# Designs tried in a protein design run: designed miniproteins, single chains, continued (2). Part 21

Each design is a single chain, and the fold is of that chain. pLDDT is the mean over its residues in the fold that is shown.

## One batch from the design tools (miniprotein)

Design m4704
Fold by ESMFold2-Fast:
Structure m4704 (fold): chain A 98 residues (1-98)
Amino acid sequence: SQAAQLAAIQKQIDDLQKRADQIKTEAAAATTESDIKALMSKLEDVMMELNELIVKLRELIKDPSATPQQRKAAQEMIVKGMDMISDLFATMRDLRAR
């Protein structure tokens, strides 16, 4: 069901937020070029997964069988995902400046 799909995507976004928070913690302690490169790769992976979920959410919004409540939930998840990508991009810029 679309409700089950939304619940699954919400869980994936929450899991990605935890991964992002862990990477930010590791980034604060990173001093070597090797550590910075590894963190950059992890940030790119999280951003890629978030973009894939945003695509799925946009497809759900376009589905004629989606309810107004489901479209609203999907739109809110897209906003959260985009905000997360923006924060991760800022973290990448800070790491590159080191």
Scores: mean pLDDT 90

Design m4705
Fold by ESMFold2-Fast:
Structure m4705 (fold): chain A 94 residues (1-94)
Amino acid sequence: MVTEEDIAALEAELDALLERLAPTSDPELRERLLHRKELQLAIARMELTNGEGFLEVLEKAKKGEELSEEEKRALEAMLKLDTPLSKAVREYLE
C-alpha cells in the first residue's frame, strides 16, 4: 500500500530531477524524464486515494475482470478527469 510518506518521497524526487535537469540543453530528454516521473507520482497518488491499490484495479480492468462498486467509482472518477494520466489510462485500457 502506498503511504503519504511514499508520495512525499516521490515529490522530492521530482523536485530533485527538475533541479538536475534545469541546466540540460536537451529539452526532449528533459520532458521525457519529467513526464515519466510525473506519471509515477500520479499513479502512486491514485493508489493512495483508492485504499486498495489503484494499480491492481487498473490491471483487473485491462484483463476484463469484475470490479467492485468502489473500484468502479474510483476508475470512473479518474476517467472523467481531463489530465495526462486519465488520457494515458484510457489509452492503456483500450
Scores: mean pLDDT 66

Design m4706
Fold by ESMFold2-Fast:
Structure m4706 (fold): chain A 89 residues (1-89)
Amino acid sequence: KADEIKQKILELVNETSEEVARVLEESKSLPPEKQEELNNLIREYDERVRELGDRIRNAKSVEELEEILRELEELQKEFRERSEKLLKE
């Protein structure tokens, strides 16, 4: 089951990386103020993903991996909601 959780983490990381790349491309058409807000959102996201990466490396149980997966899913949802709002508003 640990391998299944690690695979889900990899899938989420890949999906989010593609979304971040798309958002960055779309941000080029935004006013500088919104570009700054979006860049700050991406920076905060990258910092949290790095911290989760360290926790994955140190995880000793399936339970710890499941908690990390849940945090990553919440982080992805937050990024999607906040980036969509900035791009559309």
Scores: mean pLDDT 78

Design m4707
Fold by ESMFold2-Fast:
Structure m4707 (fold): chain A 96 residues (1-96)
Amino acid sequence: DLEKRQEEALARLRDYLARWPALAEEAGLSPELTALWLRILELGIKAVEAEREGNEEELEKLKKEGAELLAQLQALLEADPAQLERLRAVAERLEA
């Protein structure tokens, strides 16, 4: 059931969004990386909502914004490789 899968995806993304600031602080992530990942999670929520509404124009716009945010994320992680290991620790905690 597509609707059920979309609701479950939204619930998971909203849970991640709520937990992210505390986990990022605990892991010692930079403010820039913390804020950027928060924007990525918010964009993910909007993308699922746009897909549910059948809003293809908004979904295309959000995909472009997502690509730009991911490029910024890659640049930050390449500039500070220690942040990559900290981000992995947060990801493991979110998946648990």
Scores: mean pLDDT 81

Design m4708
Fold by ESMFold2-Fast:
Structure m4708 (fold): chain A 62 residues (1-62)
Amino acid sequence: MTPEEAVRRYLELERKEYPDIDPEKFYKLSPAQKERFGLDKDIVPLEEFGKLLEEEVRRFHA
């Protein structure tokens, strides 16, 4: 599998897993946000995202 094919398959699987994402209940992380939060998933519940932001703010403030 080429790198391009692997990326395409990954995106197709992500779409298949989360076809009806509710933007009011889930947040799609950018690659930069995934790196900052140490996550390997693209979609998180808004509650989880809020907790991640709180921890980031605490870390920055400390």
Scores: mean pLDDT 64

Design m4709
Fold by ESMFold2-Fast:
Structure m4709 (fold): chain A 100 residues (1-100)
Amino acid sequence: SAEIEELVEEHIELVKEWLSKHESVTLQELLSRLPGEAALVFAATWVERTGSRDLSELLSREEVVAILEDEQFRQRVLEAYSKIPLAKLRQQIEEMRSQL
């Protein structure tokens, strides 16, 4: 859905703008600023790339941006959203926008 794609892009750009004001963030801080489905995909991607599950680990801005700009990461987020029933997806989209 074009609407889902636009929402994912909007959230990614807002996170990147937040990161532009920081040299590093903890994994926990980053995950708290992503929508639930994107947070789960990011956490899984981080574990796949680093082997670490430490929520207190410091991530450089460059490492985070590399994941957020990764096509596979974006596709996984879109796939996760596409599996949600339409009514529930609309509710989650509304909740995500209200938090930003």
Scores: mean pLDDT 72

Design m4710
Fold by ESMFold2-Fast:
Structure m4710 (fold): chain A 108 residues (1-108)
Amino acid sequence: GSGEKLAKIGTEAEEDPSQKASDAKAPSLTENLARDIRRAAESGDELERDIAVSFVYMAAAIADIAAKNTENEELKQAYADLSAGLRAAGDAAEEGDAERAVELLRES
């Protein structure tokens, strides 16, 4: 059903950051990128690798834009760290080091 409970008027924020973070990161972006990099490496197809690397760099650019447009300092730092990690992963995948790329994606 749709939201049935109207929020109680209260000063206490009962919604935990963990629940909000889970909602915000519901799609496992880094897991999807790691899977695609690993699949491309397993296939040995250069085109599949190039496509997977392109998605990693695109995700890095989006994270950088999010960092620059976020007013929350913790989230801004998280997006900046994500962008740096994604670029490093893309660089590793470009060099054919899929294992290192997957590790960097999982650290992001």
Scores: mean pLDDT 72

Design m4711
Fold by ESMFold2-Fast:
Structure m4711 (fold): chain A 100 residues (1-100)
Amino acid sequence: SSEAEKLKEAKEKIVEIAKEAEEKLRTAQTVDEAKSIVKEASKKVLEILEEAEVPKEDIERVKKLFDKALASQTMAEIKRYFYLAMVEALEILERLLEEI
C-alpha cells in the first residue's frame, strides 16, 4: 500500500540521517559542535515522521529524547540521548509497518 511505502521510505531516510550524524558526532570535538549536529538531524527526523503521518504521541516521544540530548552538557550524554532518539524513531516505524 501507499502507506507501507511511505513508512518504508521514512525508515530508509532516517537510517541515512543516523549514519551521517553518527560519522559527524564521531569526529566532533566540542559540545556545541555535537549539539549543532543533533539539532540538524532532529529537525530532519521529526519532519520525516510528520510527513509519514506517524501519530503525534509517538513523534513527541522522539522529540523528548532529542530535547534531552540538546539540554545535555557532556559529549557522552548528547550522544546517548541522540542514539536513544534514533532507535525510538526506527522502532516506531517498524511497529507501524507490522500493523499494515
Scores: mean pLDDT 89

Design m4712
Fold by ESMFold2-Fast:
Structure m4712 (fold): chain A 68 residues (1-68)
Amino acid sequence: MSLEEVIEETIKRVREWLAANPDATDEQALEAVSRIVAELSKKYNLTPEETLKVTRAALAEYDAWRAA
């Protein structure tokens, strides 16, 4: 799987979690984002640089959710 595909899977999982938890606090949402990133980084054996790129994509999705 390419890094781009891992980023897309991460975004999808973050979106699914946020959609299932519309009343989530910022703390709960950020903890979920952190957990999803950690799980996918472990699953795909990502480097620190790749993990940072995935983290940035996940946080951008969280920011979009907060703005809605």
Scores: mean pLDDT 84

Design m4713
Fold by ESMFold2-Fast:
Order: sequence, then C-alpha cells, then structure tokens
Structure m4713 (fold): chain A 103 residues (1-103)
Amino acid sequence: MPKAKVEIRGDPTKGLPVLYIAKKGEGEKKARELAEKHPGFSVIVTYDDLDVLLEDLRRYGLTRGAVKVIYFGEKEDFERLKKFLEERDSAAYKLGLFTHEEV
C-alpha cells in the first residue's frame, strides 16, 4: 500500500484526468481547492517526505497514464519530481503538462 495519502475524485467521462501531487499543509489545501473546480477524474496524492513519495510513485506506478500532473509545494521538490518523471518517460513531462503551483 502506498505510504502517501491517495484520494480519487470526479467523473472519468468529464474533462481531462488530472493527477495532483501536494506537500502536506498549504499545498494540499490548494490542490483540493483546484480539484473541486475540475469536473473530470482527479487523483490527489499528499506527501510529507519526498523520498517516500518517489518510492511510492516508483513502486505503485501512481504517475502511469497521467497526462496532466500539477505539483503543489516547494521549488526544490518540484525539480526533483520533474527529474523523476523525465527518467520514467512520463507522458505529462513529455507533453509539457507537468506544472508547478508555488506555495
């Protein structure tokens, strides 16, 4: 089971599916507010420790098939996550649909 908190929301028949990755605290709050405005399928992954998150993403494939990924947190963690997605040949990274919302 992933150690990061994973929540699934929305309707897969409406809009583009979005994966929200958020650091616990203000990032999680902003991710939830944005996901509530999106009618389509949404997955919210909340983490406290980035190394634990990267291991969860690697082991459970939580970014597989994600076309749009939005990260909520610190710039340093965003850059490390970006490198991970690049190394995993992520569709969101290749399409330029991996974005950062600073908190």
Scores: mean pLDDT 78

Design m4714
Fold by ESMFold2-Fast:
Structure m4714 (fold): chain A 95 residues (1-95)
Amino acid sequence: SEEKAKELLKKMGFSEEEIKAILEALKEYKKKHPEKAENIEKALTDEFFWQALITEILREYGKTLGELLKELGREKTIELLVEIIEKLDKEGLLS
């Protein structure tokens, strides 16, 4: 699943550093919400989930994921990504 997620994200134009940050944020969310583990695994290969993530990052911060990584660094970007994932979950994107 993680390997297929990496292939999909790479095809969508994400850098290696962006992919690492995204996957780490999902692992952190899974630790906080272990009941969501199966839904997170399904989302890893769902292009619509990834498009929603990109859209929410732009709406909330007015920046791309790459710009956030460059400006804020990895740790703070992962923290913000966890907040975006929680918002998407509340909107039903993680069932």
Scores: mean pLDDT 84

Design m4715
Fold by ESMFold2-Fast:
Structure m4715 (fold): chain A 77 residues (1-77)
Amino acid sequence: AEEEALFQGAGQAIRIAQGEKLSDAQVAQVEAYLRAVLARDPQEAIEQLQALLESTTDEELKARLQRLLEEARRRAA
């Protein structure tokens, strides 16, 4: 279900904030969750993306989150 996928994405976002490395599938769940947040509240998405970027050391994940942050900033403007 869509709600279940969003709950999974939120859980993976918490794991990033704790410094855990994620699989590609888990990163996709985080992206889906953040895109859903972006669709409802771009400012909330920006705040969550900034927090995740501060806590992650994975360069590929950083690049993906940075692209989402730029999209969120464009939608909030």
Scores: mean pLDDT 73

Design m4716
Fold by ESMFold2-Fast:
Structure m4716 (fold): chain A 86 residues (1-86)
Amino acid sequence: IYEEILKKLDEVEKILRENKDNPEQAIKAVTPILSEITKLISKLPEDVRKKLLEMLRKFGQALYEGNFDEAIKILKEMKEFIEKNK
C-alpha cells in the first residue's frame, strides 16, 4: 500500500512539473489520482493517516493558490514521511 501511494505521488509530481504553463489542465489531470491517494491513505493506521491527510490538505491549498513549487515541496515531504514509516 505504501509503494502504491508513492507511485501515485510520483505521477502527480510529474504532471505538475510538465504542466506548469497550464495549471487548469494540471489540476484536472491530478484530481482523479488525488482521489485514489486519499482512498489508499484511508486504509493506513490512524496516526499515519491523520498526518498524510493534513499534508494532502496543504497540498490542495497550494494547488488552489496556483503555487506549484509549494505543492511539489509538499509532495516531497509526503514521500519522505511515507519512506520513514513504511
Scores: mean pLDDT 79

Design m4717
Fold by ESMFold2-Fast:
Structure m4717 (fold): chain A 74 residues (1-74)
Amino acid sequence: SEYQQILAEHRRRAQAGEPVPDGKKAMSAASYAALQRFREMGAPEEALELLEKGAETGDGKYISEGMDVVMKAD
C-alpha cells in the first residue's frame, strides 16, 4: 500500500509536469521501504529477492514483479 502510494505520487508528479525527484533514486528508496516492511511481515523469499533487485537497479519491473508475488502469497 505505502509502496503503491509512493509510486502513484511519483507518476502523478511526472505527468503533471511538477518537479520530479531522480526517478531511479525515488524508485530505489521506495523498493528499500517496501523491502524492509515485507521482511517484517514474513514475505516470501522470491518477493524479497525481486524487491532487492529493484532497490539496487531502480528498475520498476523488478519492483512490480516482487509486489505481485507478495499479493499472490496473501
Scores: mean pLDDT 64

Design m4718
Fold by ESMFold2-Fast:
Structure m4718 (fold): chain A 90 residues (1-90)
Amino acid sequence: EEKKKKASEYLKKAAEEIRTEGQQRVADLDAEFAAGEARSNALMKQDPAAGQAELEATRQAVLDRRRAFADELSKKMGEAIKKANEIIKE
């Protein structure tokens, strides 16, 4: 019981920290994408092909950053789960 409680408390805290960091990083990328999308939409009214190219470049840059931090957060969560299981096994 006590071991399960400590493992649950540890995992909840780790999950909240990862969630908070993830939300902040997603918000930053969403803001960057929104700014790029606004520029691309303005350009599309003048030159649809150039606007599409600009939007695609913005999407690629955001996607590359999303992949990097998604992998990082996934690894952190996996380690947190592993550590919680070790606490139970003590």
Scores: mean pLDDT 82

Design m4719
Fold by ESMFold2-Fast:
Structure m4719 (fold): chain A 67 residues (1-67)
Amino acid sequence: MRVVLETPPIALPKKLPKEVAEQMKKRIEEAANKAAREHGYGEVTVTLTLTPDRNEVSARLDLSPLE
């Protein structure tokens, strides 16, 4: 069973640089994959969306079944 989880936009106190956004994505992906495997999911794809004009970030996690 495929599950998609999305966060609401989260306001950040400062504009997030691209390099920091990529580092955050990697850390979230690592944590999500660890948790997903513990609960019987095979892989997690993390997508971060930045809205620079508002310093907002949202995250989408796509969880695939373990096969």
Scores: mean pLDDT 70

Design m4720
Fold by ESMFold2-Fast:
Structure m4720 (fold): chain A 97 residues (1-97)
Amino acid sequence: MAVVRAITPEEALAMGLPPSWLREGTVLIVEGDRDKITRLLEESGLKVRHERGDLVLAEVTPEQAEQLQRFLERAVQEGLNVYFVGLTPEELAAVRA
C-alpha cells in the first residue's frame, strides 16, 4: 500500500537527500518506478529537480498546493511511496484535505 507521510530532516538525509535541499523549503521525495514518477509529476504540473537511484526529488512551493494534491491522489492510486521534509503532519493533512 502507498505510504504518504511527513519525515524529519534526519530521516530525509538517511534516505539520501542532499543537505543543501533542507534549505529550500518543502521537498517531495518519491520512491518507486522512476519513469512512472516523472510522468505523474509532470502531468500534475510539478517539476522534477533530481533523480538518484530509485528516488525522485521535487521542490514544492505554497502556490503549488493544487498540483501537489493532484500528484498525491495519483501516487496513492499507483502505489508509490511519497515523503515530505519541511511539512508537519498537520500541514500535510491540510494539503491532502
Scores: mean pLDDT 71

Design m4721
Fold by ESMFold2-Fast:
Structure m4721 (fold): chain A 70 residues (1-70)
Amino acid sequence: MKITRENLKEVLEKYFKEKGLEDYVKNPLSDADVRSLLNLIKQLDPTLSEEIDEEYFKKVLDALLKNAKK
């Protein structure tokens, strides 16, 4: 499934629920936050469209979560 501005919140809610971290998605993401995240991912892989695959997005979140664990 492709990640869009409209479904990003839903995908994040499902992901954090699976990790037991659902409280982190209670605050609404701004359009600027969504755009910045998508732009960052595109900079890491310029072959990606503005619509990012859900599985790829989960891999990015997994990497960020591992880095946050320090």
Scores: mean pLDDT 61

Design m4722
Fold by ESMFold2-Fast:
Structure m4722 (fold): chain A 87 residues (1-87)
Amino acid sequence: MSLEELLEELERLVRELLPLLSPEAQAKITRGLAELRAAFEAGDRERVITLATAIAVGVRTLLGEKAPELARRVERVASEIVARLRA
């Protein structure tokens, strides 16, 4: 899977989780995804790492007990993005 395909998978998984969040959390996570996409398109590797990690932590904190399997998948995809950017 390419780095762009991993980013698209992360975005898709997070969007599937949005209906389980409060409107305030939905707005914050949606903004985070937009910033992540912008950082990726700008080639800002360190910012992509920071934002992908922050999104995974946020999803785990808010939904780890309600949707543990989906939260774990988000964490795995984010970790793979980070690993590829650090290689």
Scores: mean pLDDT 85

Design m4723
Fold by ESMFold2-Fast:
Structure m4723 (fold): chain A 87 residues (1-87)
Amino acid sequence: SKEDEIIDLLVKSRKEFKDLVEEIKAKLSKEKQEELEKKVKELEEEYVKKVEEIVEEFNAGKISLEEALEKIEELKKEFLEKVKEIA
């Protein structure tokens, strides 16, 4: 189903995203990592809302699977930039 495809894409994308965040954290001191984690939680909440909007558009047939992937990837880039600004 379309729902299963979206879920699989989100899980895969989320894992890739978490790996990148972990890589960034590895370059920081423990104290800075803890501060970053607090702010990352706030950014994750914003990211989830935007991803949910993309998923809604895809489920409504307004965008293709390819377009949904591109939008999710763009959000990942935006979130990473925000994380780097905090670090």
Scores: mean pLDDT 76

Design m4724
Fold by ESMFold2-Fast:
Structure m4724 (fold): chain A 60 residues (1-60)
Amino acid sequence: MADNDAVARAVREVLPYADSLTPEEIARLVEQKALELGASPDLARQTAAVVRRHLEERRA
């Protein structure tokens, strides 16, 4: 599976919880799901960091 498909799927699976969980919790779930789907650890971590920043900005 392509890394981009894995991280995109992870984000889509986890984002529905964004209003119920902290940005840190969402980022952790995105990282875990991306790894489960076969993304590289570096890409999974980078994607989680981007999602966390985006959610933090949205809540400000």
Scores: mean pLDDT 77

Design m4725
Fold by ESMFold2-Fast:
Structure m4725 (fold): chain A 59 residues (1-59)
Amino acid sequence: SDDIDEISKRREAGDPFVIDAIKQARQQLQQGGSLSSVSKKLAKTLGISVSSARDILTG
């Protein structure tokens, strides 16, 4: 999706906001956080849909 493509492009460009947000979300999942709650939090942080945030975390 356009959201996922834009976030991937920003991450590839070294955007610290995007990189840190995704890193924190992945750490929350590793610590036993639910995919649903973590995806919602990441979606709010990045200004994208929950579905796009879930896809970023599971891809």
Scores: mean pLDDT 84

Design m4726
Fold by ESMFold2-Fast:
Structure m4726 (fold): chain A 65 residues (1-65)
Amino acid sequence: SKQKEIEELEKRIEELVSQPVTEESIEEISELFLKKRLLENSEITAEGYKKLSEKVKELYEEILK
């Protein structure tokens, strides 16, 4: 189920943000956010995917600053 995968991704993200953050964990969090957004938006274009990826990484870098 798509919904189950989204929930698993959200849970993993929550676990990672509750632990000490490293460059490696930020990358993993960014990838998990990308997977979640792809599952939520089946009609997303390749360009939209790239922009979303960049935005998610920037947001997480800003939050963890």
Scores: mean pLDDT 71

Design m4727
Fold by ESMFold2-Fast:
Structure m4727 (fold): chain A 74 residues (1-74)
Amino acid sequence: SLWEEVDRAVAILNVVTPLVELGAYETARAGIDAIEANLPLDEAIKRVAQAAEKEGFDPELAKRYVERAYETLR
């Protein structure tokens, strides 16, 4: 329980930090929402890629950050 919350917090930081530094705020928010909702990786990738496309950010780079974050969740 507590360790699952810690893993989720670390995953959120791994998505938010690079995307916010690059100005991809809506993409970062989509990543946070997906992790907090416990979405499976494939669904998280779809949502984050869609958010990236809408704000003019690189969807492939966004997908890679989400994949890396999900590695923290096991």
Scores: mean pLDDT 83

Design m4728
Fold by ESMFold2-Fast:
Structure m4728 (fold): chain A 93 residues (1-93)
Amino acid sequence: MERRERTIELAERVSKLVKEGKNVVIRADGLPDPRLRAAVKAWEEAIRKEGKVDEVIDASDLTPAELTVLRSALLNPDMTREQIERLLEAAEK
């Protein structure tokens, strides 16, 4: 899927930026799930308290499964492409 490949590439990009010491914020203001929006907002606020944001990724059009993959990449930047692909498959119920 084109959308699946875009999600995997975005997750790899997030992992690379975090490994380079960049502060990455994922915005999901348009998500219908209020708990996922609250979690993403809390992470944005935590990163902004460090005084620097290097990159902002707009995730407003992502599904909950796709957002879960991006969040996992942010928390564990050592994930391989294979692990990202398996996580996306597991999240797509």
Scores: mean pLDDT 70

Design m4729
Fold by ESMFold2-Fast:
Structure m4729 (fold): chain A 88 residues (1-88)
Amino acid sequence: SMTEEKLKIVKEWLSSLPEETRYRLALRLYKLIEEKDWKALEDLLKALSEEQKMPQEVVDAILGLSEEELKKLTKEIIEEFEKKPPSP
């Protein structure tokens, strides 16, 4: 599906980032989604693209995802980073 294609683009790009950078970006995006500040979200993504910190195809993919899909994706990244290793 088009949604699966967009999720793949975003996930592959995020996986190319250092773990801490990926985590900080996910936190920023999650906060804007929680605040429902869609204009600030779009402006952030545009600024990152203009600064060559995020490819335009990734920006387009993120903007093409639903609120629910973006919230789930960003939450999964945050939880994975904050997850303690299992006890031995």
Scores: mean pLDDT 81

Design m4730
Fold by ESMFold2-Fast:
Structure m4730 (fold): chain A 92 residues (1-92)
Amino acid sequence: MILSIDSTTLTLEDGNKLTVEASVMSDGDVIVLVYEVSSLGRLNGGGSGSAVTQPGGTATVTVISGNNTYTVQVDIDDQGRIASASGTLLSS
């Protein structure tokens, strides 16, 4: 069961947008989901990725979309909310 969801949007230098969602689960896990939304909405074959962390922890999520690979680091606060998020293009 999901107890809470926090979300943020990252805008990358190429104009692509990544949405980051952190879902706190009733077992104490925080599930981080990252998915790509282009500046035009969504791309055909747009990428997504997920990772599991804990309150106070960090998740690193890899998103692959076409020929682009993004790495997103998400820091979670002690309450399971997104404290910070940053995205980096690794390859294009």
Scores: mean pLDDT 74

Design m4731
Fold by ESMFold2-Fast:
Structure m4731 (fold): chain A 90 residues (1-90)
Amino acid sequence: MKKEVEEKVRKVEEDVEEAAALVDRASALTTPEQANQLHGLLTLARGYVGMGKSYLKLGDYEKALEYIELAEEEIERLRDLALRVMAEVA
């Protein structure tokens, strides 16, 4: 369990940084309001990653996995929104 949760945390951290780069590109191409919304969603995803890491450190693997799954869902939503914004502006 611990090694599986640690690996999922590592992967979700990698995924959130990839999403952050995409949000930065999309934000440069859109309105200030929409850029602010994208950065807000990214902050939420990073918050969930932080919670997952905290619960992993406390040995609460069930809660750690719950927050990692929430982060994964939010990262997918961010990617979809950022790609849609970039397609609309291109």
Scores: mean pLDDT 83

Design m4732
Fold by ESMFold2-Fast:
Structure m4732 (fold): chain A 69 residues (1-69)
Amino acid sequence: SEDIQRRFIAELERRLGRALTEEEREELRKLTVGYSEQQTRDALAAAEALARARGRPLSFEDVREVLRA
């Protein structure tokens, strides 16, 4: 739902400490069509785990990689 996608975007912006660009928001909306709230939480957790494994803070690229897997 759009509400789930909007909350996911807002949470990601908080974790990144910046606003997403309109291009990034549109990409996330397209990649998360039909996602449940649990699926968005799992995707964010997986992205954070990837960033941690690379020894760096979470980035949008980590989220993109997980969603495209």
Scores: mean pLDDT 86

Design m4733
Fold by ESMFold2-Fast:
Structure m4733 (fold): chain A 91 residues (1-91)
Amino acid sequence: MHEIELEFEGPPEEVVEGLLETVSKIHEIAGKEAEIKVEIKKFELFYENGKPKKAKLVVKITIKGAEVMTEEIIEEIKEEVKKKNEELRKK
């Protein structure tokens, strides 16, 4: 069993898309027999002039039955999420 905590920050639509893409990638690596659970720990929406401009999402992803998951793969996923957050901050 592996547990990954990830933070996504940026425009709300991009944050949701980033989470779904990351979960899909984890499923591809972990394989079809792996059970993936996503728990939302925190979801904050920031409004400016009546429109949602920023979102902050903290999730815990639990992976069971994934023999191919290693600490190196987990760290790679975390680094990719960090890079996406930095790109999303620019808009």
Scores: mean pLDDT 78

Design m4734
Fold by ESMFold2-Fast:
Structure m4734 (fold): chain A 88 residues (1-88)
Amino acid sequence: IVLNEEQRERFLEDAIGVAESIGHRFSEEERELLRKASQEELNALAQEVLEAAAELRKQEQTEELIREYQERVARLLEELIRRLRERE
């Protein structure tokens, strides 16, 4: 997956919104860390999020499956934030 600058910003806001919709919270510092992630890190995150979305689309969308997708997105964001913090 290749994200240009505009797609990068939209992807991050969308992913954060999905995670926040189920009660996860991100500080301004954590959002800034995500914005500073490398292109490779964001492409990897986008690939995993799109894979989760594709799995959801292959099945009838139930509340349970939607919740599992949202939780997976939240975990992916939290793992990326953790790695970015370890670097600095």
Scores: mean pLDDT 77

Design m4735
Fold by ESMFold2-Fast:
Structure m4735 (fold): chain A 66 residues (1-66)
Amino acid sequence: MAEERFTPEEGRALLVAAQKEAKNPDAPLVVDEIAREAGVSRETARRALERGKQLGVLTAPIVDAP
């Protein structure tokens, strides 16, 4: 099977999310905040966060906006 690899944009969103989770593990990952900080679209951020959670690299709940 082809390796399901993150795009550079998804990778940036995932990195920002991982950093936020490391600082506040009990806080939800806000898609809109991640998208702004990573410089990617909301859709790209959501996709990266959902995939990261499925792969077990993220454990915090995902929310669209506060």
Scores: mean pLDDT 75

Design m4736
Fold by ESMFold2-Fast:
Structure m4736 (fold): chain A 64 residues (1-64)
Amino acid sequence: MQEELRRRLKEELRETLPEEVAERLIELLDSGPPHEGEEAAYRYAEEQGLGEEFEEAARRAYER
């Protein structure tokens, strides 16, 4: 379940964000425990001005 959700999140990030940013976010998601990885990724997305796009990708991943 958590692994499937993370896989969907990675797919949605690649669809929603520029490739370079998406790759970095995926690395951050994989670097720590699930909740810490999500926090680190969201913070990085906000720093890039893409926090709302990250939230949209996460929403789609949670919905499928």
Scores: mean pLDDT 76

Design m4737
Fold by ESMFold2-Fast:
Structure m4737 (fold): chain A 94 residues (1-94)
Amino acid sequence: MKEEKEKAIEILMTEFGLSEEKAKEIVEFVYNVYPGEATAEKVYLLVKQLLETLEWTSEELEKKKPKEVIAEMLSKVTGLNKEDVLKALEELVK
């Protein structure tokens, strides 16, 4: 998994122009939420789908906390309440 995390960070920086710090935060958060088989490609697709679904730019993503970004995405994609999603993510990150 270490090499896949490093590739995911590089892809987010290259494809979306995110800072290394922000890319690392997103990658670590995604791997905490989806432990196991998350690949660099899956992280890239999740961020791309998130930006398209929320109609956000990469610059807007740079300014958001990873928990907020993923909660908004999952809420919109699943139809679940944002607070319920945030609560589930809080338990997974702990």
Scores: mean pLDDT 71

